# Designs tried in a protein design run: designed miniproteins, single chains. Part 55

Each design is a single chain, and the fold is of that chain. pLDDT is the mean over its residues in the fold that is shown.

## One batch from the design tools (miniprotein)

Design m1891
Fold by ESMFold2-Fast:
Structure m1891 (fold): chain A 81 residues (1-81)
Amino acid sequence: SLADLQREVDSLRAALPHYRELAEKVKDLTPSEKAALISALNIAYIAAQWAADQGVPGAEEVARELKELRDLAIKKYEESL
């Protein structure tokens, strides 16, 4: 339901500060932890983008921020190889 998607978007928005902190510290993570973070950010982005496509208010902004964090995490992971 749209209400379930709205709750999911609200949960992802609340988690953004935590994801930002983890993305900035990705160099300190093990290779497995880095891969897990990138996977989690990618799944979160897909979920938020799906909610945005369904017309959930604010979901597009959350999706954009998650995509930016995913891309940052990937860049920092590549720099650590």
Scores: mean pLDDT 85

Design m1892
Fold by ESMFold2-Fast:
Structure m1892 (fold): chain A 70 residues (1-70)
Amino acid sequence: SKELERKLAHEQMVQAILEAGIYYLETLLEKSTDPEEQARLRAEIARDHRDLANTQKSIEELQKKLEEEK
């Protein structure tokens, strides 16, 4: 269905954005010398990894539904 295809495309876009964002935050963390900034960045990275895991699960579920439509 076009609806499932659109949802899959959206989730794949979110995945790419989250992966790029995590890489950027990890780069900032490596350059940071401030403990408060380091703690904030680690918390944000952990949150983004959780969101990424949820997005990956959604992609897997949508792919399975599309396969069932054949």
Scores: mean pLDDT 88

Design m1893
Fold by ESMFold2-Fast:
Structure m1893 (fold): chain A 90 residues (1-90)
Amino acid sequence: TDQALRLYTQGVNNLFSGDYDGAIRNFQQSIDLSPRDSPIYVQSLTNLGQAYFRLQQYDQSISYYQQALDIDPNNTLSQRNLQLAQQQLS
């Protein structure tokens, strides 16, 4: 729980600094330590989608946003970002 939050926070810092590979590693580890229905789990999936989008890996980005929406269908950030990622492949 506390470790998952620390890893999530490190991932967010990596994401904003442009260290997308570091962000991906930290968010994946945060997910591994978090309950599936927890806010940290869903937010880590959404941020993984964003990191992959920044790396122009749109298929992976779409997958993570879809996973976040499977858990929280009303997550407006994941809904908007999923549409943007899908537009890149069209």
Scores: mean pLDDT 88

Design m1894
Fold by ESMFold2-Fast:
Structure m1894 (fold): chain A 98 residues (1-98)
Amino acid sequence: SEAIQKLLEIVGLLVEANTSDLSIEELKEIMKKVKEKLEELLEKYELSEEEREKLKEMIELLEKALKSDLSKEEMKNIMAEVALLAAELIEMLKEKEK
């Protein structure tokens, strides 16, 4: 599934950011890119109501983080939370495959 592949790319970006010694500016740029990719998934793909709700939760977490003056540790915690939600969504999508 193209949607699963895009979600795996998102998880990869979030994990790389969490394991790398990045600046706050660099973390914010990754969060913006991830948010844009999640918004694209919501627009382009046929998703169940439950799947759409998980995408919206991830987008809202990133939007709140980007509007807040957070520490690197707080940003990394949000990114880890979004990665977990993305992994849950991947499992939901896999269960729908034949």
Scores: mean pLDDT 84

Design m1895
Fold by ESMFold2-Fast:
Structure m1895 (fold): chain A 63 residues (1-63)
Amino acid sequence: MSAEELIERAEELKRRAEEEIEDPLLRQLVLHGVETAIELAKQGKLEEAEKTLRGVERLIEEA
């Protein structure tokens, strides 16, 4: 997955978190994870970014 694709996926997960998560602490945790993944992707750490986004997606699904 390219850095651009990872960033687009991160923005989609951010939108989902804002819509689906009512708990402000869990929402903040997810948003922080999204921002971390975007920064990792910008640094070329694509595998770390992908792993971070997978964790974020799991948190949204388990919320």
Scores: mean pLDDT 81

Design m1896
Fold by ESMFold2-Fast:
Structure m1896 (fold): chain A 68 residues (1-68)
Amino acid sequence: SPEEAIAAFEAELARLRARAAEALSPEQVGRWERGADGLRATVRAQPEHAAVYRALAERELAELIAAA
């Protein structure tokens, strides 16, 4: 269901945020969170694509960690 897809996306986003907090500065975490907020809005409009946007959020975090 759309509700389950959105809930799963939010749970994964919380997990990614916890990893960001361990690896990045507070300023960098804030930057990642702003990007994630954009993805959250998109997933609410298109919950059928939640898995794609979850993968994008994870990729963006991995890129920030690699550059840190």
Scores: mean pLDDT 85

Design m1897
Fold by ESMFold2-Fast:
Structure m1897 (fold): chain A 100 residues (1-100)
Amino acid sequence: SDEEKKKKLIELFNRLREILGEAAEKLGEKGQELVKEMVEIVKEGEVEIANAKTVEEQKEVLIKMTEKIIELLKKAAEEYPELEPFVKKVEEIKAEIEKI
């Protein structure tokens, strides 16, 4: 049902935020620019989700957010290999969203 899909999307969004918080803590001050970019993507996504009229539109916004975050984390992982596990975690979140 749409209510079950919406609940699942909210749960996956909360898991995404938790993963990003862990990545930020792992990098500390050396990752402050990356953290600012990730926060901006999340804030833009929150506005787009709030303005989305359907569950399918909310799903599309969340997929787009995960894609932007994955590309950002992949680029950062070239300098900070400790971020590679976080790339995989966000890719797993994207895969779960796509199955809704």
Scores: mean pLDDT 86

Design m1898
Fold by ESMFold2-Fast:
Structure m1898 (fold): chain A 67 residues (1-67)
Amino acid sequence: MEVVDVEVTGESISYDPERGRYVATVRVRLTYSDGSTDDVVLEAEGPTPEEARAAADELLETVRRVL
């Protein structure tokens, strides 16, 4: 199946004390070529909340370019 649309439905940032890093979580709705949808959660890590968010934004941009 091909992904034809990518929609951000939510985002949050939390601290992971086990890793000593911030985790940015982006919730994305994917729409496939057959009209079906899937909800996917993207996670990215960084040493600061800003870096975790930037990493998540880069991951989302990569998804939009590849899919």
Scores: mean pLDDT 78

Design m1899
Fold by ESMFold2-Fast:
Structure m1899 (fold): chain A 69 residues (1-69)
Amino acid sequence: SELERLKEQAKKELDAIGEKYNLPSLAKMAQEYVDFLVASAEAQGVPASTVQARLDKLIAETKKSAEFK
């Protein structure tokens, strides 16, 4: 599904952030939140475009947090 692809892509980007900034725990927490966001969207019939926007924001906020460490 499209939601499954968005989930996998977001997790890969978060893993890359965790590796680049040596913050694996931050990446893991963000990935757990990705699972929550996608599962909630799937249950509620939220459009994939809305889910993508939420995931993009989470990735950006995670990267910003990592840059201040």
Scores: mean pLDDT 82

Design m1900
Fold by ESMFold2-Fast:
Structure m1900 (fold): chain A 91 residues (1-91)
Amino acid sequence: ALDFALEKLKEIIPDLEAVGVLMSEDGSEVTVFARPKGSKKIYQVKVNAKGEIIEEREVTDEEVLDAWKKHFNLTLTEEQRQRMLEALRKR
């Protein structure tokens, strides 16, 4: 599932760097966040168990962190949020 999502992203955008990957609880869907090498733009791509792209869109680093928070049901302080955003930007 994860490998299929990354392969589909590379078909759309060559020279991708993976920023984060989330899998649904039932494994039916994988969400990949990826950045083209040398770009500040991050893309969200959702791939189903068949390797079909079901959603693609440009996202901000803050949207990536918000998706991560929702998936893992996390609460973050402002300091923790800023540190995680800096880590995302350094990838």
Scores: mean pLDDT 68

Design m1901
Fold by ESMFold2-Fast:
Structure m1901 (fold): chain A 62 residues (1-62)
Amino acid sequence: SKKEELLARMSEIFEEILRLTRDEAVIARLQAQMLAATSASLDELEKILEEMEALLEEIRAA
């Protein structure tokens, strides 16, 4: 399903961010987003994914 595809993409981004940072606040935020994603609507999932992708790009640019 589309929801399964979005959750898989979120997991990939989460793993990539964990490779790049040890910031406990960032990790806690990501864990909260992943938990919220399990019960989220498709629209909410797309927003969480966009936020996670933006965070990954910010970390890569630093």
Scores: mean pLDDT 82

Design m1902
Fold by ESMFold2-Fast:
Structure m1902 (fold): chain A 80 residues (1-80)
Amino acid sequence: SVDDEIARATAEQEALIRSVEEQAARLPRDERLALLSELAQRLAARGNELLARYPDHPLAWRAVGRVMDRVARLMEEALA
């Protein structure tokens, strides 16, 4: 189902965020921010593709928002 596809895509993106977060934790701040910026661009591109496929599906919009909020929070933590 579409819901299952969105859930799977979200889980894959969250696993990617977790992997990148673990890498970023070992890097100096500037390199960490660069890595997180690259992650944000990749996730934005994937999110735009999902929204283009399911523009009227509320779960798609919520999933993209939650993923982008997580990356924004990681960048804020790196700046602290």
Scores: mean pLDDT 82

Design m1903
Fold by ESMFold2-Fast:
Structure m1903 (fold): chain A 61 residues (1-61)
Amino acid sequence: MEELRAAAEAYARSFARDEAQAERLVALGLKILEENLAALGGDVARLYELLTPVLLSEAER
């Protein structure tokens, strides 16, 4: 779980243009990770697939 949490945080931050947006995207990414933890089975690539459309959409706002 810790590796997935760190990956979600780092990935979400990569979409952010500033720290305020980074905090929002990290919170969103971690929420999605927690809600889908069982389905991910520790797969970081699957996590990125799940997060990409949501984080990209939120980052454009």
Scores: mean pLDDT 79

Design m1904
Fold by ESMFold2-Fast:
Structure m1904 (fold): chain A 105 residues (1-105)
Amino acid sequence: SMVEELERKIEELVGLIVEAYKAAYPKMSEEEQARLEELLARFGNLVVRMKIAIDLNDVESFVAYARELIGVAREIADLVEPYDPEGAARIRAQVDEIQALVDKA
């Protein structure tokens, strides 16, 4: 199903973000590190809220959270790009695939 494919692509996106974090974080300023931690907390909260929305059969909230997750992931990619340009590119490519699925919903 679209939901199962979206869940798999989001799990893959989490792995890409973890690898980019490992590469970028130790090279970042304290201000950039604080911003990345804020974005990661927001990303994690959205993943949990999306799972709750699916469990409650709330498709409208699921789509809204998925669109917000896409925005947060793009901000993470932008922030890590100077330190891990390949990781940022992989995050953006995965986000584009997630957006294409959400837009077909």
Scores: mean pLDDT 90

Design m1905
Fold by ESMFold2-Fast:
Structure m1905 (fold): chain A 83 residues (1-83)
Amino acid sequence: SKEEIKKIACAFYVVGEEFNIDELKIAAENAIKAVEAGDELKARKQLEIAKEIAGEVLGNDAIPLLQKALEEVNVDECVASIN
């Protein structure tokens, strides 16, 4: 759903900010902008890019860090900060 995509993208964005991974922040921002424009296919492609970047940079820590971010993220605040 649109809300699930935003939540996952915001989790990637928060991790990108915390660890200074600019490409991760860009992919997450692109996913949010795409889903808000109604392009869910483009949003999901950007989420796959974000997932690959997180895996490459953070390795085995990527999944635990993203799970923590998903539990703690304020989606409305995150989306407002990007727009």
Scores: mean pLDDT 87

Design m1906
Fold by ESMFold2-Fast:
Structure m1906 (fold): chain A 82 residues (1-82)
Amino acid sequence: SNEELVKEIEERAREAARLLEEDREKAVQMLTEISKELYKLSKEAGEIFDDAAVGAATGALTEEEMEEKARRAVEILRKSLE
């Protein structure tokens, strides 16, 4: 269901955010995987997570910024899947 997909994405994004300081390489991999999956459903949502993965790779992405990006992507997905 759309609710299960949204919850899974939020949980995965939260885990990636926790890994930003402890295992940045794994955080980048997780965000890149989410981006690829989301591109199949919504170009805009995929681009948000692609931007997050780039930010993580360069050390520019904070946990708070990741939370905001995830929230925006979720809102876009909810509207695209209506």
Scores: mean pLDDT 84

Design m1907
Fold by ESMFold2-Fast:
Structure m1907 (fold): chain A 65 residues (1-65)
Amino acid sequence: ATLTVTALTHPIVDLATGKVYKPGETVTLDAATATISVDEDGTLYVRSPESILVADASGVEVTVT
């Protein structure tokens, strides 16, 4: 299964690579190895072996297909 994180109104930052995904961009990960969490401040974290994505949960869309 594929995990897709889409930047809608806020950017997505990959802490592992330093890459920033701007509004309108998407990042895809293997859903089997990805872990999703949201902290009390509304910050979304998506962790995988190759990526650590950080975003404002209200400004991004997460889908699994």
Scores: mean pLDDT 84

Design m1908
Fold by ESMFold2-Fast:
Structure m1908 (fold): chain A 60 residues (1-60)
Amino acid sequence: VDAYLAKAREALAAGDRAAATEYLRQAEKEVFRALSAGMPLDDALARMREVGALMREVRA
């Protein structure tokens, strides 16, 4: 998750919104997979809030 969030931020800084969107989709998938593997709900919600914030920035 954190690696994809870092890549999404880097892509946004470079102006590559398509790459940022793809990395954010991968981060979202990793959060759901980690939840299924026993990640605490609070940690998953924190990551999902970060994904949502970056997704809104991509759409700006």
Scores: mean pLDDT 79

Design m1909
Fold by ESMFold2-Fast:
Structure m1909 (fold): chain A 85 residues (1-85)
Amino acid sequence: SKEELLKQAIENLKSAIEALKNGDYDTAIKLAQEALRNALKAGVSVEVVRKIRKAIDYIKQGNVDEAIKYLEEARKLLESELEKL
């Protein structure tokens, strides 16, 4: 369901943020990519997709602070989408 895909994407983003805080960048990228796949399947706004992709780019650049910021913004948008269901 759309609800289950949104919940999975939110949990993937939370886990990606924790991985970044722990210095596990490879795990963070994989989790952010999984969040992106679940978000796309759920039919979320282009804004969510852009924020997750931007976060992945920041992780690859080693810019952890910006990556966390973009993942948190994407998570908040996904939580808003879930609230509308």
Scores: mean pLDDT 89

Design m1910
Fold by ESMFold2-Fast:
Structure m1910 (fold): chain A 92 residues (1-92)
Amino acid sequence: SAAKEKAIEAAEEAAREAERLARELEDDPEAKAHLLAAAENLRKAAEYLRKGKYQEAIRLLIAAMLLLSTVPEAKRALELAKKALEYAEKAI
């Protein structure tokens, strides 16, 4: 479905943005750890979406959004994660 493809793309873009920010925030170990954990959850969510495991993907997207919300610089990654969640919910 188009919604599934858009959810995967948004989750993967959010993961790349979180990883980029983690490299830029080298002097903030807590923010870096939260960004890397969010990126891992976003990549796992994309894999569950590919497998049609929408509920597992949604839980991981929500977990990633909570981590991203603790980092003010992560606004773009958070908005991409929100789009991934919206598309994942439409794909059910």
Scores: mean pLDDT 91

Design m1911
Fold by ESMFold2-Fast:
Structure m1911 (fold): chain A 91 residues (1-91)
Amino acid sequence: MTLEEILEHMRAQLAKLDEQLPEVEKELEELEKKEPFDAEQQEAREKQLAAYEIVKALLAGKLEEARRLIEKYGANPAWFELLRALEEEKR
């Protein structure tokens, strides 16, 4: 699997997620209105939103922002490997 194939796959996945995000956000808002999210549920949601931000930053070439988000929200080693590969390609 090449870096180009990975980026193309990520772009396709991001397009699908962008289409689905309004529906997911609406469902989450409706759930929170029925019963408030506890701290654990809020943290899980924050981590999922962070994953989308990481993908967006990587695809936009904002590698420093992607690194900061990966370090803050931790931390799938695959994110760091992808970041490293993208940094090397810019050399």
Scores: mean pLDDT 69

Design m1912
Fold by ESMFold2-Fast:
Structure m1912 (fold): chain A 97 residues (1-97)
Amino acid sequence: APLTAARVHVSATLVGAPKDRYVADLFLRFADGTEKLAATLNGVMADGDVVDFILSAVGGPSTAAPEVIGSPAFGLDTGETYEVKVTYSAPVHVGLK
């Protein structure tokens, strides 16, 4: 484990984001091709919105608006490069009439 706290800065521009409420899962892709959930973003967002956050090697994200909610369940290594993937899940509207 690293002896000093490290930061991984991630920025992603949303394209085709729904204007309704949704959940977006943010994954970090590792060099071995595995993907791990780093954070969940929820709310209302528009095309061109930028998701920006800082992940600490010793725990928890530091977020900017729009806010990324959550913290990685895994450690981040100083000097490593991670690829970012964002997936969207629209809320299921169950209309009771």
Scores: mean pLDDT 44

Design m1913
Fold by ESMFold2-Fast:
Structure m1913 (fold): chain A 81 residues (1-81)
Amino acid sequence: KIVDEIAEFIKKKVEEKLKENGTITPEDYREILREAQKKAEELLKKNPDKSIKNNIPVKVRATILTYEAIKKLVEEEAKGK
């Protein structure tokens, strides 16, 4: 699923920044989220998510999927998965 791929991308980028700098700044989060949204747009163009209506612009759908990916990561962290 596109959401799973975006979630894994965000997680990897966060881990890379923590390993490199020992901390994550608000600017680092902003950069990671922008890259995640761009990745979501590319994935949507290749594999349209049928759960989202076709009349919604790709950029809007990418934003929704990025939000769902963040929500999933928060829920998985809370469950210890």
Scores: mean pLDDT 72

Design m1914
Fold by ESMFold2-Fast:
Structure m1914 (fold): chain A 117 residues (1-117)
Amino acid sequence: SKEELIEELAKRLAKAVEEVTGVKLSEEAKEEIRKLAEDLYKFLSSNPSFELSKEEKEYYKSMSKFSEEQFEKLKKKVEEILKEFLKEANLPELSDEDLEGISLRLTVYLSHLVESQ
């Protein structure tokens, strides 16, 4: 179901954050990730285009609270999680550029969520 797909997306994102950072997420942080997963489902269902320029990519990366190594590891995991989610949800595939842009922005958001615990 749609609800089960959203919950699975949220669980995979939370697990990826915990595995990359070694930090356990609070229940409050997990609920924020659940809300994020719901918003992502809605956004991805609208067939969006989300390509970032080189300048925008550097700007967003500079806002990350993670180390460069943690950021790149988590970004790669988020890209794979989103690819699998799109297939499971029977949603259109994203271009590599759109997938990178969304995953980069999500990784920055997740870094702020972890710092706020």
Scores: mean pLDDT 86

Design m1915
Fold by ESMFold2-Fast:
Structure m1915 (fold): chain A 111 residues (1-111)
Amino acid sequence: SMIREAAEAVADLLEEGRYAEAIRTADEYAKELEKINPRAAAVLRATTYAIVSALTMPGPKDFRYRFVALARPSGRADPEVVAAVNRAMERMWKGMSIRDALLEAVEEAAK
């Protein structure tokens, strides 16, 4: 599955602290995924960016995940994409791995 491959590749880079590469990899997979499922592509990009934002903030990891989840604007963003990202951030705050949270967010968006 392209979704599983994308989530695993991006999560591996995020867990290694290779944040710029994770963003580029997410964008490359999202460009291909966008042709099949535009919402899943948007969730992949947005969730990857949110995780990078959380992991590059000062403070403890759980606080950073919680902060990014709570600070998310509703504005002009697609509400379903925002909801998917918020669920992923909450799952990571509660101890779910980056890999599982990212995979579930993108797979749920593809349904």
Scores: mean pLDDT 80

Design m1916
Fold by ESMFold2-Fast:
Structure m1916 (fold): chain A 95 residues (1-95)
Amino acid sequence: SMAEKREEVLRRLLETLRRELEEFLELYREGRVTEEDRERARAAILALEAAELALAGVSQDEIQARAEELERSLDSLERLVEAAEEALERIEELE
């Protein structure tokens, strides 16, 4: 069914985002974070937020506006690390 396909897509998305965020935090602990690693972590955090808002029935225009605001807030490594840790906690609750 379409509902079962949506659940499978969401499960695979959450698994991918968890792995990317876990890898980012490991690189951070090792002092090895590059700008590309920061961009991947930002993308993962934005993707999780967009997925949660879409599931909550938020409009595409509002999702886009919130994504732009969130992206601006993730300008520092420390904020990105905090957001990644919070995102992993949200993923655990959704799985």
Scores: mean pLDDT 85

Design m1917
Fold by ESMFold2-Fast:
Structure m1917 (fold): chain A 124 residues (1-124)
Amino acid sequence: SLEVEALLELERLRREALEILSKEQGKPLPLSTPEFKELSKRLIEAIENKDYDKVEELLRELAESPDKQLTVALLFTALNYAVIYKDERLLEIVEEVFEELDLPEEVRELLERAIEIVRKVIKE
């Protein structure tokens, strides 16, 4: 299905983006950290409840964080759920937060591709 293909491509793009940031920051991938697990849980709960104010608050706080690996990982989490729920409002929030991020050009291009994939799936 287009949704399955999109989720697989999002995972590939996420892995590539996090590998670039890991090399630049000299830090391991964030996906096993307690901080990522707790923030991911809070983000997913807000998404499932359609609490868009809380989603925006959490993602905007991440945009101000110096930990760009954590920020990017959680934006990809939000994009996955936008595909799963066909949630156009969630995609809009991710796009707004993304525009405020200072990211390496290669990482920014990967996120732009991810956003475009999600947009196409939702509009189908």
Scores: mean pLDDT 85

Design m1918
Fold by ESMFold2-Fast:
Structure m1918 (fold): chain A 95 residues (1-95)
Amino acid sequence: SEEIEELKKKIEELGLEIARLAIRVAPKEEILRAIGLTLRLIGLILDEDYEGMVETAKELAKLALKYASEEEKKKIEELLEELERLYEELKKKLG
């Protein structure tokens, strides 16, 4: 289904955007953790493990939210909400 492939692509894009923000805001002591979680996310994308992608993106978002500015926090929260919404839609279409 074209709709399923579009949902998958959007979930992947949102997860990677959350990862980019986490790397950008992470302090030196957390940067290796942010990078490690990002590499895990990329591996899960290659494996088409959408549950693992969402869980890893949530962990990256939690890390980012600890160090983000108020403006960055709003963006991270919006990206995470959209990611969760699209994942619920994907689950409904997969049955």
Scores: mean pLDDT 89

Design m1919
Fold by ESMFold2-Fast:
Structure m1919 (fold): chain A 62 residues (1-62)
Amino acid sequence: MNFSVEGEDEAAVELAQSIVRSLPEDADPEKMLELIQAVMAGRGYEVSYDKETKTFIVKKTE
């Protein structure tokens, strides 16, 4: 409930959401971002984090 995932590619969003759900609720957002970025970069996606909305944003690399 504390973190959301947004993006244009549904499969990429679902993958990022699965990573977020596998981590403890008290996990550091910066560490979560590093893990999501490592997985998603290998698949051609860029990930950023919005602190105000607590949202991870997944975008396909241009």
Scores: mean pLDDT 77

Design m1920
Fold by ESMFold2-Fast:
Structure m1920 (fold): chain A 84 residues (1-84)
Amino acid sequence: SEKEERLKRLEILKKTIDKSNPRAQKYLEAIDAAMKLIEEGKSEDEIREYLKKNFGLTDKEARILLGEPLTPEDAELWRELFGW
């Protein structure tokens, strides 16, 4: 299901994130929150707004965490964080 696919993606991101990167802690906390909200049955829009409000993510960062493809401009930063 879409829910199971989103949870698997977030679990992979959590396992692959470079924890030595100073930006990693914010994304780890955001990933944990997103996984909990998905399990609670929240919509993608509700999760995105929660991540923006509580973790200071941009709309684009929240959308990428929830499965939107990386743009070329974002890919460099996310490769550094996640080894992609």
Scores: mean pLDDT 78

Design m1921
Fold by ESMFold2-Fast:
Formats: sequence, C-alpha cells, structure tokens
Structure m1921 (fold): chain A 94 residues (1-94)
Amino acid sequence: SSAEEQVLALLDEMLALLREALAAETDPATRRILEQAIGLLEQAKAAVKAGDLDTARALLAEAGELVMRLTSRPALAHRLMGIIGEAQRLIDAA
C-alpha cells in the first residue's frame, strides 16, 4: 500500500475503536472526549485525502491531546496513542 493508504487505514482503525467505545460509554465527560476525537480524526482523514499533510499532522496532534484525557479508559488511550504515533511517523516519512 502507499503511505496515504496506510495512514487512511490507521485512521479508519482509530475511528472504529472510538465509535465502539462511544457506543458503550455512559459517562458524559468521556462521551464528549470520544465525540471530539472522532470529529478530529474524520477531519484528519479528509486532510490526508486532499494531500494536506500539515493539517493532518496538526489534527492528529490535537486528537492525541484529547485521547490522553481518557483517564477512565487507559487501555484504549494507550492503543490510540500508539496508532497516532504510527500515523504521524508515516506522514513525516512521506
């Protein structure tokens, strides 16, 4: 796969994880963080498709900041931070 296809696959994996978490989440503060992270990653996906890697990088960084606030879901936060790091690495190598 191209670097673009790899980044899009990682974004889709994160979006699937966040949507699954949101469907099971009852805490209003955690739900807001999940919804905001989904919105940022959807914007990052659009930026990648448009070839706007600077915007995609900025949106991934902002999503990472939000994900670190998922203190009630440390395993999810850890997994998402790993995927964000890999997506950022692929963008930086492009």
Scores: mean pLDDT 90

Design m1922
Fold by ESMFold2-Fast:
Structure m1922 (fold): chain A 61 residues (1-61)
Amino acid sequence: SALDQAISTGSGTAVEAARRAYEYGLRGDVEGGLKAIEEGKSRSLTAKRAAEAALEEGLKL
């Protein structure tokens, strides 16, 4: 899963970004998810990528 991949990076900011983006994805909140990706990007490229993967996964459910 996207969250498991985020955990494997060892980055707490990536895990946080992935969790938030996934929750937005589960709600179908694309705008919230995109904001979570932007917030992740402001922290690190790893957090941005984790949020992108998690949002896409949440939206597919």
Scores: mean pLDDT 83

Design m1923
Fold by ESMFold2-Fast:
Structure m1923 (fold): chain A 65 residues (1-65)
Amino acid sequence: SAEEEGIKALAEALEKAGMSREKAEKGARDAYNAGGDAQGLKSGAEAVRRGESGSLGGAAAYTNK
């Protein structure tokens, strides 16, 4: 459903940024639990793909090599 799509989109963006799939999925789920809805998670995924800070996904906290 919509929540799963949002989580999946953010997880895929984080994985492309160099995160493992498991960590990316956890990061996306943590963002959802922090009050992100499905559309917010999709916006966060777009921010991650562009290399922008994603307040909606906490993505900046998970972008480490």
Scores: mean pLDDT 67

Design m1924
Fold by ESMFold2-Fast:
Structure m1924 (fold): chain A 88 residues (1-88)
Amino acid sequence: MEERLEELRRRAEELARRIEALIREHADLPEEEIAAILERELGEELAALEAEARALYEATTDEEQRRRLHEAVAGPFARAAEVYDAAR
């Protein structure tokens, strides 16, 4: 679990940073175009990360491991979502 948790956290942080960078780089574009760019550039990677995180969460019976998994993924994406919402 630990290695997978660290891998997911790192990937989530990297994706969140890339999302923030793309939003800032294209801040002059309409929100619809920014959303389309994010979907084209990162949509598949984001979907894959979310699917893997969900599978690990569902397979985990330990409350502490579930909490750590949630924080590892939700934290970075909450930050990215905040930047995205500010761009709207």
Scores: mean pLDDT 73

